# Ledger of designs, part 105: designed miniproteins, single chains

Each design is a single chain, and the fold is of that chain. pLDDT is the mean over its residues in the fold that is shown.

## One batch from the design tools (miniprotein)

Design m3888
Fold by ESMFold2-Fast:
Structure m3888 (fold): chain A 67 residues (1-67)
Amino acid sequence: EFELELAQAIAILTAAVGIVAGKNAKLPDEYIKKFEDLLTKAYNAQSLEEAEKVLEEARKLIREMDA
């Protein structure tokens, strides 16, 4: 479902930003820009396929941050 996938993408991105801010972490500007770009893509997604791609990229970016 398009709305569910989009909601998951936004929730994951919001949680990641909250973790970074809450733990006083200094995230490289490159990752901040990637999160902002993904949030923009999530809000502008017009199809389930687009929402799923944003969700996949969001999960990948979070894994890179935990490395």
Scores: mean pLDDT 66

Design m3889
Fold by ESMFold2-Fast:
Structure m3889 (fold): chain A 64 residues (1-64)
Amino acid sequence: MTYRVTTPLPEEELRRIAESLKEKAPELKVEVEGNTLIIEGPENALLLSALAELREAGGKVERL
């Protein structure tokens, strides 16, 4: 599954989040582009938890 997350967070903070996600779930592909994260991988509890945290931070989550 692939998700696009648009956030109010700065790119530097998104890069930190992406690094943390890769440490917890190395099977996920995470890319940062400006204020947007693209997350690709199996729909598991770690992915769903990460999407929920990003939504709580004001992120808009879209399934691609």
Scores: mean pLDDT 78

Design m3890
Fold by ESMFold2-Fast:
Structure m3890 (fold): chain A 77 residues (1-77)
Amino acid sequence: MEELRRLVEKAEELKKKGDEAWKQGDYKKAKDYYEKLVEHLGENASPQTYLDLSKAAKAAGDLEKAKEYEKKAQELE
């Protein structure tokens, strides 16, 4: 279960870094960390993770990516 443990630990680290960047108003950095989080999680990425990424992308000015991630979140619900 080492692979699962590593996946969870890295996901938590990436989420924490994204959340911290969001709190600091660094929306481009928050988007980058959330993108790395969904890439790392793959099929295990939740609708909420994509919604957080969509919000960060929108705040960073990437409206097309924000809409893409929002659609992905809806498809996973």
Scores: mean pLDDT 81

Design m3891
Fold by ESMFold2-Fast:
Structure m3891 (fold): chain A 80 residues (1-80)
Amino acid sequence: MSPKEQKLDQDIRQIERDAEELIKTSKDPKVIELAKEAVELARKARELLEQGKIDEAMKLLIEAESSLTMAKMLEYVLSQ
């Protein structure tokens, strides 16, 4: 794998870990829904990466990061 592909794989794995942790720890159905969406998008990004479709994988990674950020922000607001 190229350094760019290795970085992308590491970023996908980090999103999966953070989203799964949020699914385990959150009590809010909407937070869990958004975190599950991030996991699904990260999984699709990995499949595209395995096919050598780097630009498409990056696009889905950005979408996964967006869903995870929304989940984290909602969890934070609900904790106030």
Scores: mean pLDDT 86

Design m3892
Fold by ESMFold2-Fast:
Structure m3892 (fold): chain A 83 residues (1-83)
Amino acid sequence: MEEELKEVEELLRRAEELFRRAKETGDLELLEEARRLAEEAKKKALEAIKKAETLEQLLRAIALALRAIGLLFEIDLYEEKLR
């Protein structure tokens, strides 16, 4: 569980970094990669919620899932502005 939560945090950090760079450069490939990593982080966080054995693990997994969902909303909003 701890390792799984750390993997989700690392995926989110990478997705956030790629999204930041995509906004700086206008690179749609970086935007698409950021979305893929954020979707993977969301999937893993939801799996962590199902596997959580303690309240602490559950709350951390929920927080990470919400963070991933929020990032995906920001990516979608940014992409809509490019149209």
Scores: mean pLDDT 85

Design m3894
Fold by ESMFold2-Fast:
Structure m3894 (fold): chain A 63 residues (1-63)
Amino acid sequence: AKEYADKGKELVEEKKYDEALEYFKKAIELDPNYSEAYVLLAQLLKKLKKYEEAEEYFKKAEE
């Protein structure tokens, strides 16, 4: 889980947003309780102007 989230962060810095999105989703798939991955995914979705989807993932991170 952590490795995929870290790779996703690296991809965001490289501006490879589509790949970063896949890696954050993979991190969540491997560990559904990894709150940081939901926050990172939500932040990326907000950056991509997918505000409604971002809000859903922020809510999941707070569970």
Scores: mean pLDDT 80

Design m3895
Fold by ESMFold2-Fast:
Structure m3895 (fold): chain A 82 residues (1-82)
Amino acid sequence: HFEEGQKAYAEGRYDEAIAHFEAALAEDPDNAAAWFARGAALFDMGRLEEAVEDFRRARELQPDLSSLAPLVPASRARRLLL
């Protein structure tokens, strides 16, 4: 689910990416990478309030998100967290 979401996100299919990340979070709600990735997709769609909430959850689970950069190539999302 998570990997499928990353592919959809890379291809600009944000609705599909969000659906896959939601499926990943349903299986593992402690997956910081999935929270971060869903936030990145929401941010790129202009759903900023939802994106910020997802980024906060990701940071609660993983304060240092630098290790997640290979999994979530969204520089805009990283800038928001910095």
Scores: mean pLDDT 70

Design m3896
Fold by ESMFold2-Fast:
Structure m3896 (fold): chain A 97 residues (1-97)
Amino acid sequence: SELEKKALELLRKGLEAFRNGDYETAVKYFEEAIKLLEKVDPNSPLLASAYLLLGMAYDKLGETEKAREWYQKALDIAKKLNNTVLENLAKRRLEKL
C-alpha cells in the first residue's frame, strides 16, 4: 500500500538518524512510521519491528519506561503472529532493561 511505502521510507530515515546517534530525530521518524503502519494493519511484523526500533531509540535516550512499553507492544504482536524471531528480539530487549 502507499501508506506502507511511506512508512518504510520513514523507518529508513529513522534508522539513519539512529545510526548517527540522533536518537531524538529517530524517535520522531519511528513515531510517524508507526502511525501509518497502525492504519494499514495493527498486527503486522513490520509494525512489531517499528515498535522495537522506537523502544531502542527511547532506551538510548535513557527513557527506560517508554522503551519497556514499546518492547512490550512489539512482543504482544510477535506472539499473536507466532513470529519466534521478533518474539525473541523483544524478550531480549526487555531482559536488558
Scores: mean pLDDT 91

Design m3897
Fold by ESMFold2-Fast:
Structure m3897 (fold): chain A 79 residues (1-79)
Amino acid sequence: MEEENKKAKELIKKALESLVKAHDYLNQGDFEKAIKYAEEAIKYAEEALSHNVSPELKQRAELIKRAAENIKKIAEKGL
């Protein structure tokens, strides 16, 4: 439990960092990089969801994944 929770938190942190980068690149009009970092955020969030044992961590990962999917969709329309 402790190791899995720590791994999930670390993955959520990486997902959030990638999400922030995706949003920053989207705001700059760099749609290719926005897609790249959005996909990284989705992957980290999905990995975290496979290890999440608490409702709070699950909710955080799901919100990050949804936000990243939205950024990817917007960036793809900008290409």
Scores: mean pLDDT 83

Design m3898
Fold by ESMFold2-Fast:
Structure m3898 (fold): chain A 78 residues (1-78)
Amino acid sequence: MWLSDEELAALFARYDTDGDGTLSRAEVRALLREEFGLDLSDEALEALLKAVDTDGDGTLDRAEFRFLVGLVEAHLAS
């Protein structure tokens, strides 16, 4: 993982505009595009979210977000 846990927490807080402790689908899309240069299709984003969203509620908490960033970093490193 390229980002530390503290850096992940800061990034999460930056995109969590409402401070509710979760990221919406739209916030995740914006984050992936702006921070990682990934402009995913709706299908690709849905598949990625389903891999990390264990509750299936359509939002990511801090742990799910950390796992998603780890998957993105692994993909970019390969």
Scores: mean pLDDT 74

Design m3899
Fold by ESMFold2-Fast:
Structure m3899 (fold): chain A 71 residues (1-71)
Amino acid sequence: GRLVLEAIEKAKEAIELGKELNDEKLIKAGEEALKEIKEALENKASMEELEKLSKKRIEEIEKVKKEVEEK
């Protein structure tokens, strides 16, 4: 269950950082992660599906964040 909470936290952090840096791609990555996790929770997805989704979204956010930091 911790991966779901980490994904939500990282998504929120990505949105805040994206706002500070005025980086729309980073904001979008965080917003899309939150939306997909919320939809999965509303649809009563299994814990396995939620953890897999959370891991994927964390990885995507970290990738976008690295691209922003390399500018």
Scores: mean pLDDT 81

Design m3900
Fold by ESMFold2-Fast:
Structure m3900 (fold): chain A 78 residues (1-78)
Amino acid sequence: GKAVSDEVAKEAQDFMSTLSDDEAAAVSAGILRGMDVASTKGAAAGAAAGYATAASGVSQEVADAAAPIIAKAAADAA
C-alpha cells in the first residue's frame, strides 16, 4: 500500500499524542479510511471519507483539527 510521508506521519503522531486513547483511535481510523479511499478514488474523496470517519468518533473541534492531517495523508495515498 502507499505510505504517508515522514512529515505527515510525524504531524499525525504529535496530534494523536495530545488526545485520549479513544479520540486517537477515532482519528487513526479516519486517517486509514481516508488513505484507503484515496488510493482508489483520489485525494478529495479520501479526505472526505476520512473526515466523516473521524467526526463519527470525536467532537467537531477534534475532527476539524484532524482534517488537515487526514487531507495530507489522503493526498500522499492517492
Scores: mean pLDDT 84

Design m3901
Fold by ESMFold2-Fast:
Structure m3901 (fold): chain A 56 residues (1-56)
Amino acid sequence: AAAAEARRAADEKALAEQLAATAASLTADREAVRRVGADGEVYLEVRNLEDIRLAP
């Protein structure tokens, strides 16, 4: 395949990996959420507590 086609395939793979990483973070964040006391999808990123305070 041409470099452009390989780049597109890599982009789609990266997107799929990002979604899979999000799903994995859900299980990891179950422990984090209990510590923070947050129960919601937006707070699943609570693994990075600093980000909650600095970025919406």
Scores: mean pLDDT 56

Design m3902
Fold by ESMFold2-Fast:
Structure m3902 (fold): chain A 56 residues (1-56)
Amino acid sequence: SEAELYARIAERELAEHEASLSPEQRALMRELIRALRDGDFARANELGRRLRAMMQ
């Protein structure tokens, strides 16, 4: 599924860049991956917005 594909991409990104992320960014990314795997797109969208805000 598309949700599973996005979750796998996010998991790879987290693994490759974990050392350069803050603990809060890592926590948000893990929550985003869970939401994507669960097909909870409303939650995934909210978590994505929060993660983007932390990068500004």
Scores: mean pLDDT 79

Design m3903
Fold by ESMFold2-Fast:
Structure m3903 (fold): chain A 73 residues (1-73)
Amino acid sequence: SMEDEIVNRIKLLIAKGYSQEEIIKALQEEGVPEKVARELVSPPRSVPLSEVVRNLPEETKKKVLRALDKLEK
């Protein structure tokens, strides 16, 4: 699913050594709101990343995928 793809790609970027601020900047450049970008990189302690992603509007999920594509180049 689109949600699983976003979760796996964010986790992989962090595992590869990308900084939280670098990922947040890429998300904001594609029009993802700052609050949403921060929650994707540092989800609240009580909410898993998969739930954060699932609750995003479909248009926001598309923006996230575009940001990840640009960051991974």
Scores: mean pLDDT 83

Design m3904
Fold by ESMFold2-Fast:
Structure m3904 (fold): chain A 86 residues (1-86)
Amino acid sequence: MIDEADVLVSMARMMIAVYKSTGAPLSEEEAERLLRLIEEAYEAGADPRELAELAREAARLAEESGKREMAERLRRLAEELEREAE
């Protein structure tokens, strides 16, 4: 059976890795897509600690790309996921 959580985590991780390796600016739509992938992965039962790390990296990419509002939303998500991990 395909684990939905694993697929969503892999998609988010790959997307982050591509932006980190290329240095390409993250668009607002792409930042929102990362936010949704991480939220959907959490709903599917992914490890909140792993998701918090992905959300923090996505927030960093959004901030570096000048997407301040999306960076703040991704940081908020990371904080919420860190609380769920405790």
Scores: mean pLDDT 83

Design m3905
Fold by ESMFold2-Fast:
Structure m3905 (fold): chain A 80 residues (1-80)
Amino acid sequence: DENEKIVSAGFSEIALRADERQDTAALLAVGEAYSRIKDIGFDDREGVAQQLRELAARFRERGDDESAALAEELAAKILE
């Protein structure tokens, strides 16, 4: 699935950013969101997008605006 490849790449990019910043909490949250997608699948795009928006809010609370922006962008791409 084309969408699965794009979404997987997006999660990998966010994970790399979190790891580069040595933000263990953000890295864990990214992993949890990705695992949820793998368990539920891409049939519920709205649910996955909501999870990513919640993740973005948590990144922003931690001062990681860059990772928050990437999570919001990924949520928008999933809804396309």
Scores: mean pLDDT 71

Design m3906
Fold by ESMFold2-Fast:
Structure m3906 (fold): chain A 67 residues (1-67)
Amino acid sequence: MYVVEGEAVEALHEIMRLLDTDGSGLVPEEQLLAVLKEADKNGDGVVTREDLEPILERLRAERAAAA
């Protein structure tokens, strides 16, 4: 399992909100795991805020472009 650092939790919550396109309050586990795997580029099992920041920026840009 991935370890998410405390400072990364807020970024992860924002990513989860961006992934919740249906407003259902549910993020599919496969999507969450894909994000964590993408963030853990070095394969150490630790996800930091810096690891999540590029994903968050990408998702925000995608949402802005779609809106």
Scores: mean pLDDT 73

Design m3907
Fold by ESMFold2-Fast:
Structure m3907 (fold): chain A 68 residues (1-68)
Amino acid sequence: IEEKARSFALGIKDQDPQHVYDSTKVAVKTLKEKHGEEYAKEFGKKVISYLDPELKKAAEKALKETLK
């Protein structure tokens, strides 16, 4: 999970906040469906930890909205 989250974050770290939001939302939803909510939540938290402050906010919003 750590390596997958890090690779995902590295792939989006140079994108705009809207792209980060959309990509994170899709990834979290997909992982929730395949591996359950706890796995998806942990993945999202790890992705957020690798992002700069502006992108971090977009990823946090996506995680919160997807895992209501």
Scores: mean pLDDT 78

Design m3909
Fold by ESMFold2-Fast:
Structure m3909 (fold): chain A 62 residues (1-62)
Amino acid sequence: ELSEEQKEKLKELAEKAAKEAGVEALIQVTPDGILVSVTKGSEEQKKKFYEEVGKAAKEVAE
């Protein structure tokens, strides 16, 4: 189960991933983790972003 600190860390990693992929995204902390909404970016940039967020989520959850 994710602590509040782990959720904030996941949000920080997701925001970093968005910047590196070149997408605009809204990232919100929820009771179950984070909610991500991509508002601007190419399909290729979005794919890169979601790959990085997926990696971050697995690392934080372990």
Scores: mean pLDDT 78

Design m3910
Fold by ESMFold2-Fast:
Structure m3910 (fold): chain A 67 residues (1-67)
Amino acid sequence: SEALAVQFLVRMGGLSEEQARIVVEAAREALRTGDREAAIERVMRELGLSREKAEALLEGALTALSM
């Protein structure tokens, strides 16, 4: 669920709603293309986050989108 992904990213990830939507968009793109690396790099670039944090947030968003 997109709503669950946004809620997770805001409450557990410490992101704004705008930042959470960027991560959800990157996660949807990764699901469509199979390119997780491109999604990680996008989140790092757009939000100024470390690779480790970007990977964790993307994993959480992907899990929530599957619920």
Scores: mean pLDDT 84

Design m3911
Fold by ESMFold2-Fast:
Structure m3911 (fold): chain A 79 residues (1-79)
Amino acid sequence: MEEEIKKLLEEIEKEGREAGKAYLEGDYEKAIEHLEKAKKLLEKAAELAKKAGNEELAEAFEKGVKLAEEAIEKLRKEK
């Protein structure tokens, strides 16, 4: 489970970097796509943390989901 969460964190980091790159290039649609992927991975990581009994880690991932949602909403309003 912890190893599975680690793999998810690596994917989340990759999607976050790709979103940032797209944003800097002015490609808001691509940035949103990568943020939506990161959000889905964060939701999965939160569920795995809950199953492992790590509520503190689950709360951290849920906060990440909220931040991703806020970023997506801001980018959608820019179009």
Scores: mean pLDDT 83

Design m3912
Fold by ESMFold2-Fast:
Order: C-alpha cells, then sequence, then structure tokens
Structure m3912 (fold): chain A 85 residues (1-85)
C-alpha cells in the first residue's frame, strides 16, 4: 500500500541518516562537534516519534509524509552545516 511504501521509505532514510551521524561521531576528535551531532540525532528521533504517533492517531499518510520529509531534510541540512565547521 502507499502507506507502507511511505513508512518504509521514511524509516530507511531516517536509519541511513542516523548511521551517518553515528559513524561521524566515531571519527571526529572534536567533543563540541560530537555533542552537536548527538543533540541533532536525539532531536530527530524524538520529532520523528511524535510525527509517527500523530499518524497512528489520524491515519493521515499525506501529513505524515510531508512532516517526515521536512524533518529529514532539516536534519540533513543541519548535519551538513556541522560537517562544514
Amino acid sequence: SRAEEVLRRTLARAQALAKELYEFVKKTGDKEIEKKVLELLEEMEKRLEEIRAEYEKTGDVEAFEKKAEELLEEAEKRFKEIKEE
């Protein structure tokens, strides 16, 4: 179903980003950069959980897809900015 495809795609993208964040933390020697990356990871996971909880209550696939994509795009942009420091 469309809902299953959207959920699968979103979770795969979130997992890939989380893996990149975790691998970056392992490679960085900078405690301040490490803290920023871990804070971003925690915020992303919390916000994605809230978006998923809203979807489970409403069944609104379109709202879920839009909010999840916006969150992941924001997280990817913030991670890029951290890496450029």
Scores: mean pLDDT 82

Design m3913
Fold by ESMFold2-Fast:
Structure m3913 (fold): chain A 62 residues (1-62)
Amino acid sequence: SARPTPEALRALLEALRRFAREGAVDPEVVAAAAEGLAQAAEAAGDPALAEEARRLAEEARA
């Protein structure tokens, strides 16, 4: 329930990128998690991180 820090959101994005690259997690699950992260980043005032997360979601679906 505590608001995530920008550092925590960045760490989550990097973890999702690793899961996507290693193929250990379903691409649709990675995409959904990345979309949720993008919304959290927008709410935290980090539009650059939100854009990176949305790109990961699109790449995971490709």
Scores: mean pLDDT 80

Design m3914
Fold by ESMFold2-Fast:
Structure m3914 (fold): chain A 76 residues (1-76)
Amino acid sequence: SMKKFDKLKKKGDDLIDQGSRHLADGDLDGASDSFRQASKTYREMSDVPGIDKDVSDKLRDISDTLDGASDALSDR
């Protein structure tokens, strides 16, 4: 549903902003955790029924990019 998509987008965008702020502050663990949560949120957006395949694929690519960023920032 569009309402679910909009809520997930706001959540994902907020998590990306939080991750960026953690990076600016030198908090690599906080940035890793925020980007991991953003990745999961964008993956959930890609699974929302009724979105176009191209949009879904792009959201999955964003999810994968955020997951990779989280991994790169984590020494754990």
Scores: mean pLDDT 87

Design m3915
Fold by ESMFold2-Fast:
Structure m3915 (fold): chain A 58 residues (1-58)
Amino acid sequence: SDELVEKAKKALEEGKYFEAIELYAQAMIENPDDPEVRELLREAYRKYQEAMAKRAAA
């Protein structure tokens, strides 16, 4: 799970929102009681939604 979180953070830094969401979601499933992972997943999902909105506008 720590490895998944690290990989997800790297994916976000690289603009890979979809990959980051998948990795954070997996980390959350493995550690459902970790509030930090839930917040990171929410942040990644919001960035993904914003990216999709921009894509739809283009």
Scores: mean pLDDT 78

Design m3916
Fold by ESMFold2-Fast:
Structure m3916 (fold): chain A 82 residues (1-82)
Amino acid sequence: SKEQKVASLLTAAGILLAGAEFSRSIGDEEAARADIRAAGELLAEAAELLGDEELAEEARRAAEAEDLERLREVYRRLLELS
């Protein structure tokens, strides 16, 4: 179902966001960037499945800017929508 797909995407994104935070805490910027970009793609896909194209664009912009806090905000908003 669409709901199950969204839940799976959000679960995976949450793990990646936690991974990015950990990687930054130990100075592994390359691993942090990879996790941020992967989380951004999953969050954008979840937003599109929920019909929120603006939120999908925000996720993509935040990932491109490597803005972990903004991606966490997108994640929180998607949890409220799902």
Scores: mean pLDDT 90

Design m3917
Fold by ESMFold2-Fast:
Structure m3917 (fold): chain A 69 residues (1-69)
Amino acid sequence: MEKEKELLKEAEELREKTEELSRKSHELDEKALKSTPEEGKKLLKESMELGVEAIKYAVEATVKLNEAK
């Protein structure tokens, strides 16, 4: 049962990271819309990178959640 609790904790932490990265990505998208075209390009690149990281954490969280069951 200890193993299950640890996996659930890790999955929960990864989910929180995924949500945080998604929020940051959204904030950068909003900034990009209000910025100059040059700055907008940089912000969009950062947003996409955060999006990719969020997907990675989401996948890891799913794997750990499945192992916990």
Scores: mean pLDDT 80

Design m3918
Fold by ESMFold2-Fast:
Structure m3918 (fold): chain A 57 residues (1-57)
Amino acid sequence: SAEIEKNRKEAIETAIKNIKKQFDKAGVSEEERKEIIDVIAEQYGLSEEEKEKILKA
């Protein structure tokens, strides 16, 4: 359980970092940003709090 939680947090942190980099590099539209976040939220079963953190990326 602890290992799964750690891996999940690391994966989320990596996803956030990659999203920020892609948004900055490619000038991703707000619509595209929300679509990417939705996919990640579905993959990791993100809470609303975690989803909001990614939205601010």
Scores: mean pLDDT 70

Design m3919
Fold by ESMFold2-Fast:
Structure m3919 (fold): chain A 80 residues (1-80)
Amino acid sequence: MLEEGERLYEEGLEAYKAGDYETAAKHFEEAARLFLEAGDLRGAASAYFYLAQAYWALGKREKAEEYFEKALELSREYRE
């Protein structure tokens, strides 16, 4: 599961760099889910951060804010 999450995160980054924000959002959302299942809070926070960036780029500001909050929450809980 962790390796799959890392692969999806990398694919999300490539889609994001290419300007394919819808594909990036799908990959980052799935990556975040897999990272959380694996207990990788840092990976999940990073995935939520880029998911928020993808939604911001798509003009979906409310969703972007939601995922920025999720990323910040996980970052605060890292090593709690």
Scores: mean pLDDT 83

Design m3920
Fold by ESMFold2-Fast:
Structure m3920 (fold): chain A 83 residues (1-83)
Amino acid sequence: EEVKKKIEELRKKADELEKQADNLSAQGDTLFAEAKRIEKEDPSKKEEAEKLRQEGAYLHNQAIVLRDEAEKLRKEAEELEKK
């Protein structure tokens, strides 16, 4: 019974991490789009656009880390269900 509760908590945490990762990935995509818009409207802002691309890449990397953590939690839950 405690094991079932632990499995539920692990899966819930994994779902939350995946949603956070999706949000971070979407924010990164928005920053990439903003960088492209800035360069199109004002080519003198190339450094500002590059900064936005670096921030977007950082958010995408954070999303990968969170998805890896979610996968580990799901594997822990599967191992607990294994019998």
Scores: mean pLDDT 85

Design m3921
Fold by ESMFold2-Fast:
Structure m3921 (fold): chain A 82 residues (1-82)
Amino acid sequence: KKKELIEEVERLLEEALRYAQAGDYAKARELAEEALKLAVEAGVDEEEASELIGKMLYHAAYEKDVEKAEEARRELIELIKE
């Protein structure tokens, strides 16, 4: 169901964000790749989903800008809801 899929993507992205902030980039990438697969399965364009996940990880890991990372995460979830 789309609702369960959205909840799973949100969970995976939140975990990826936490691992990226903690410096565990390998685990963050693994979780982000799983979230990408589920987002594409939900009907999101792969290029758009990949770009938003990349922005989320960049802001969380490099810029340490949690607000911008959360913004990218919210945009991806809204695409799944469409």
Scores: mean pLDDT 79

Design m3922
Fold by ESMFold2-Fast:
Structure m3922 (fold): chain A 66 residues (1-66)
Amino acid sequence: AEAWARVTFDENGNIVSREYGGSDAAAEALAQRAVDALVQIGKEENWKNETLGARGPAAPPAPPPP
């Protein structure tokens, strides 16, 4: 049996696309579970990105004004 799932997250952690293929119905069911898990991870990542720096990859904001 062969199945694969691909889920793309936006910068905000939202799912912009999800794709999966499977030769067997059972394998396709597993892909659905994988997608669900990735959704939760995406939401948590979005929270960190929004807090740490939505303007760049792991880049903190500029220092505060004097």
Scores: mean pLDDT 60

Design m3923
Fold by ESMFold2-Fast:
Order: C-alpha cells, then structure tokens, then sequence
Structure m3923 (fold): chain A 57 residues (1-57)
C-alpha cells in the first residue's frame, strides 16, 4: 500500500500518492517528473522506483 511504500522510500505518503496519480494519468511528462523526484528523495534508481510504484498499483 501507499504507507508501506512511503516508509520504504523515506518519503511522505502524500508524495507516493502524487506519484501514483501521475503514473495512472498516463502523462509521460508527469510520470517522468514523479520518478525523478522519488529517485532523488529515496536514493534508488528511477527503474527501481518505477518497479515499486507498479507493485503498489
């Protein structure tokens, strides 16, 4: 869920919810921006963040 993913990434649940909303929107620009922000905040690669977001969908 959102809470568990937020704890794993070291970010707020709001940040994860925003990223999931961007991912669900299908907008590639918003999705890329969300992946970049979560990657920077977590220290994980954008590919690892993408995989974790897909697991949370």
Amino acid sequence: GVRELAERLGVSPRSVSGALAAYRSGDPTLTRAALHELSRASGLSEEEVRRLLEEAL
Scores: mean pLDDT 82

Design m3924
Fold by ESMFold2-Fast:
Structure m3924 (fold): chain A 74 residues (1-74)
Amino acid sequence: MEEELKKLIEEARKEGLTDFAQALEDAYNAVKAGDYRKAIASIFAVIALGIEHGKLDMAKRAVELIFKLIDEKE
């Protein structure tokens, strides 16, 4: 899960989606830090940016991976 999320962040950066990649990285770092409030806020940002950039499928994948990562950090 973590490696797949990191690959998705790299894909977003390679496509020039800097704001989207930053939101994904913020979510990843927040989950790693146990800051679930910030992680959830970043998930909403990912969804909004996914809609804005026409990358909703990428946003759906990201949200699924982030929730699975949260489940691993109980």
Scores: mean pLDDT 79

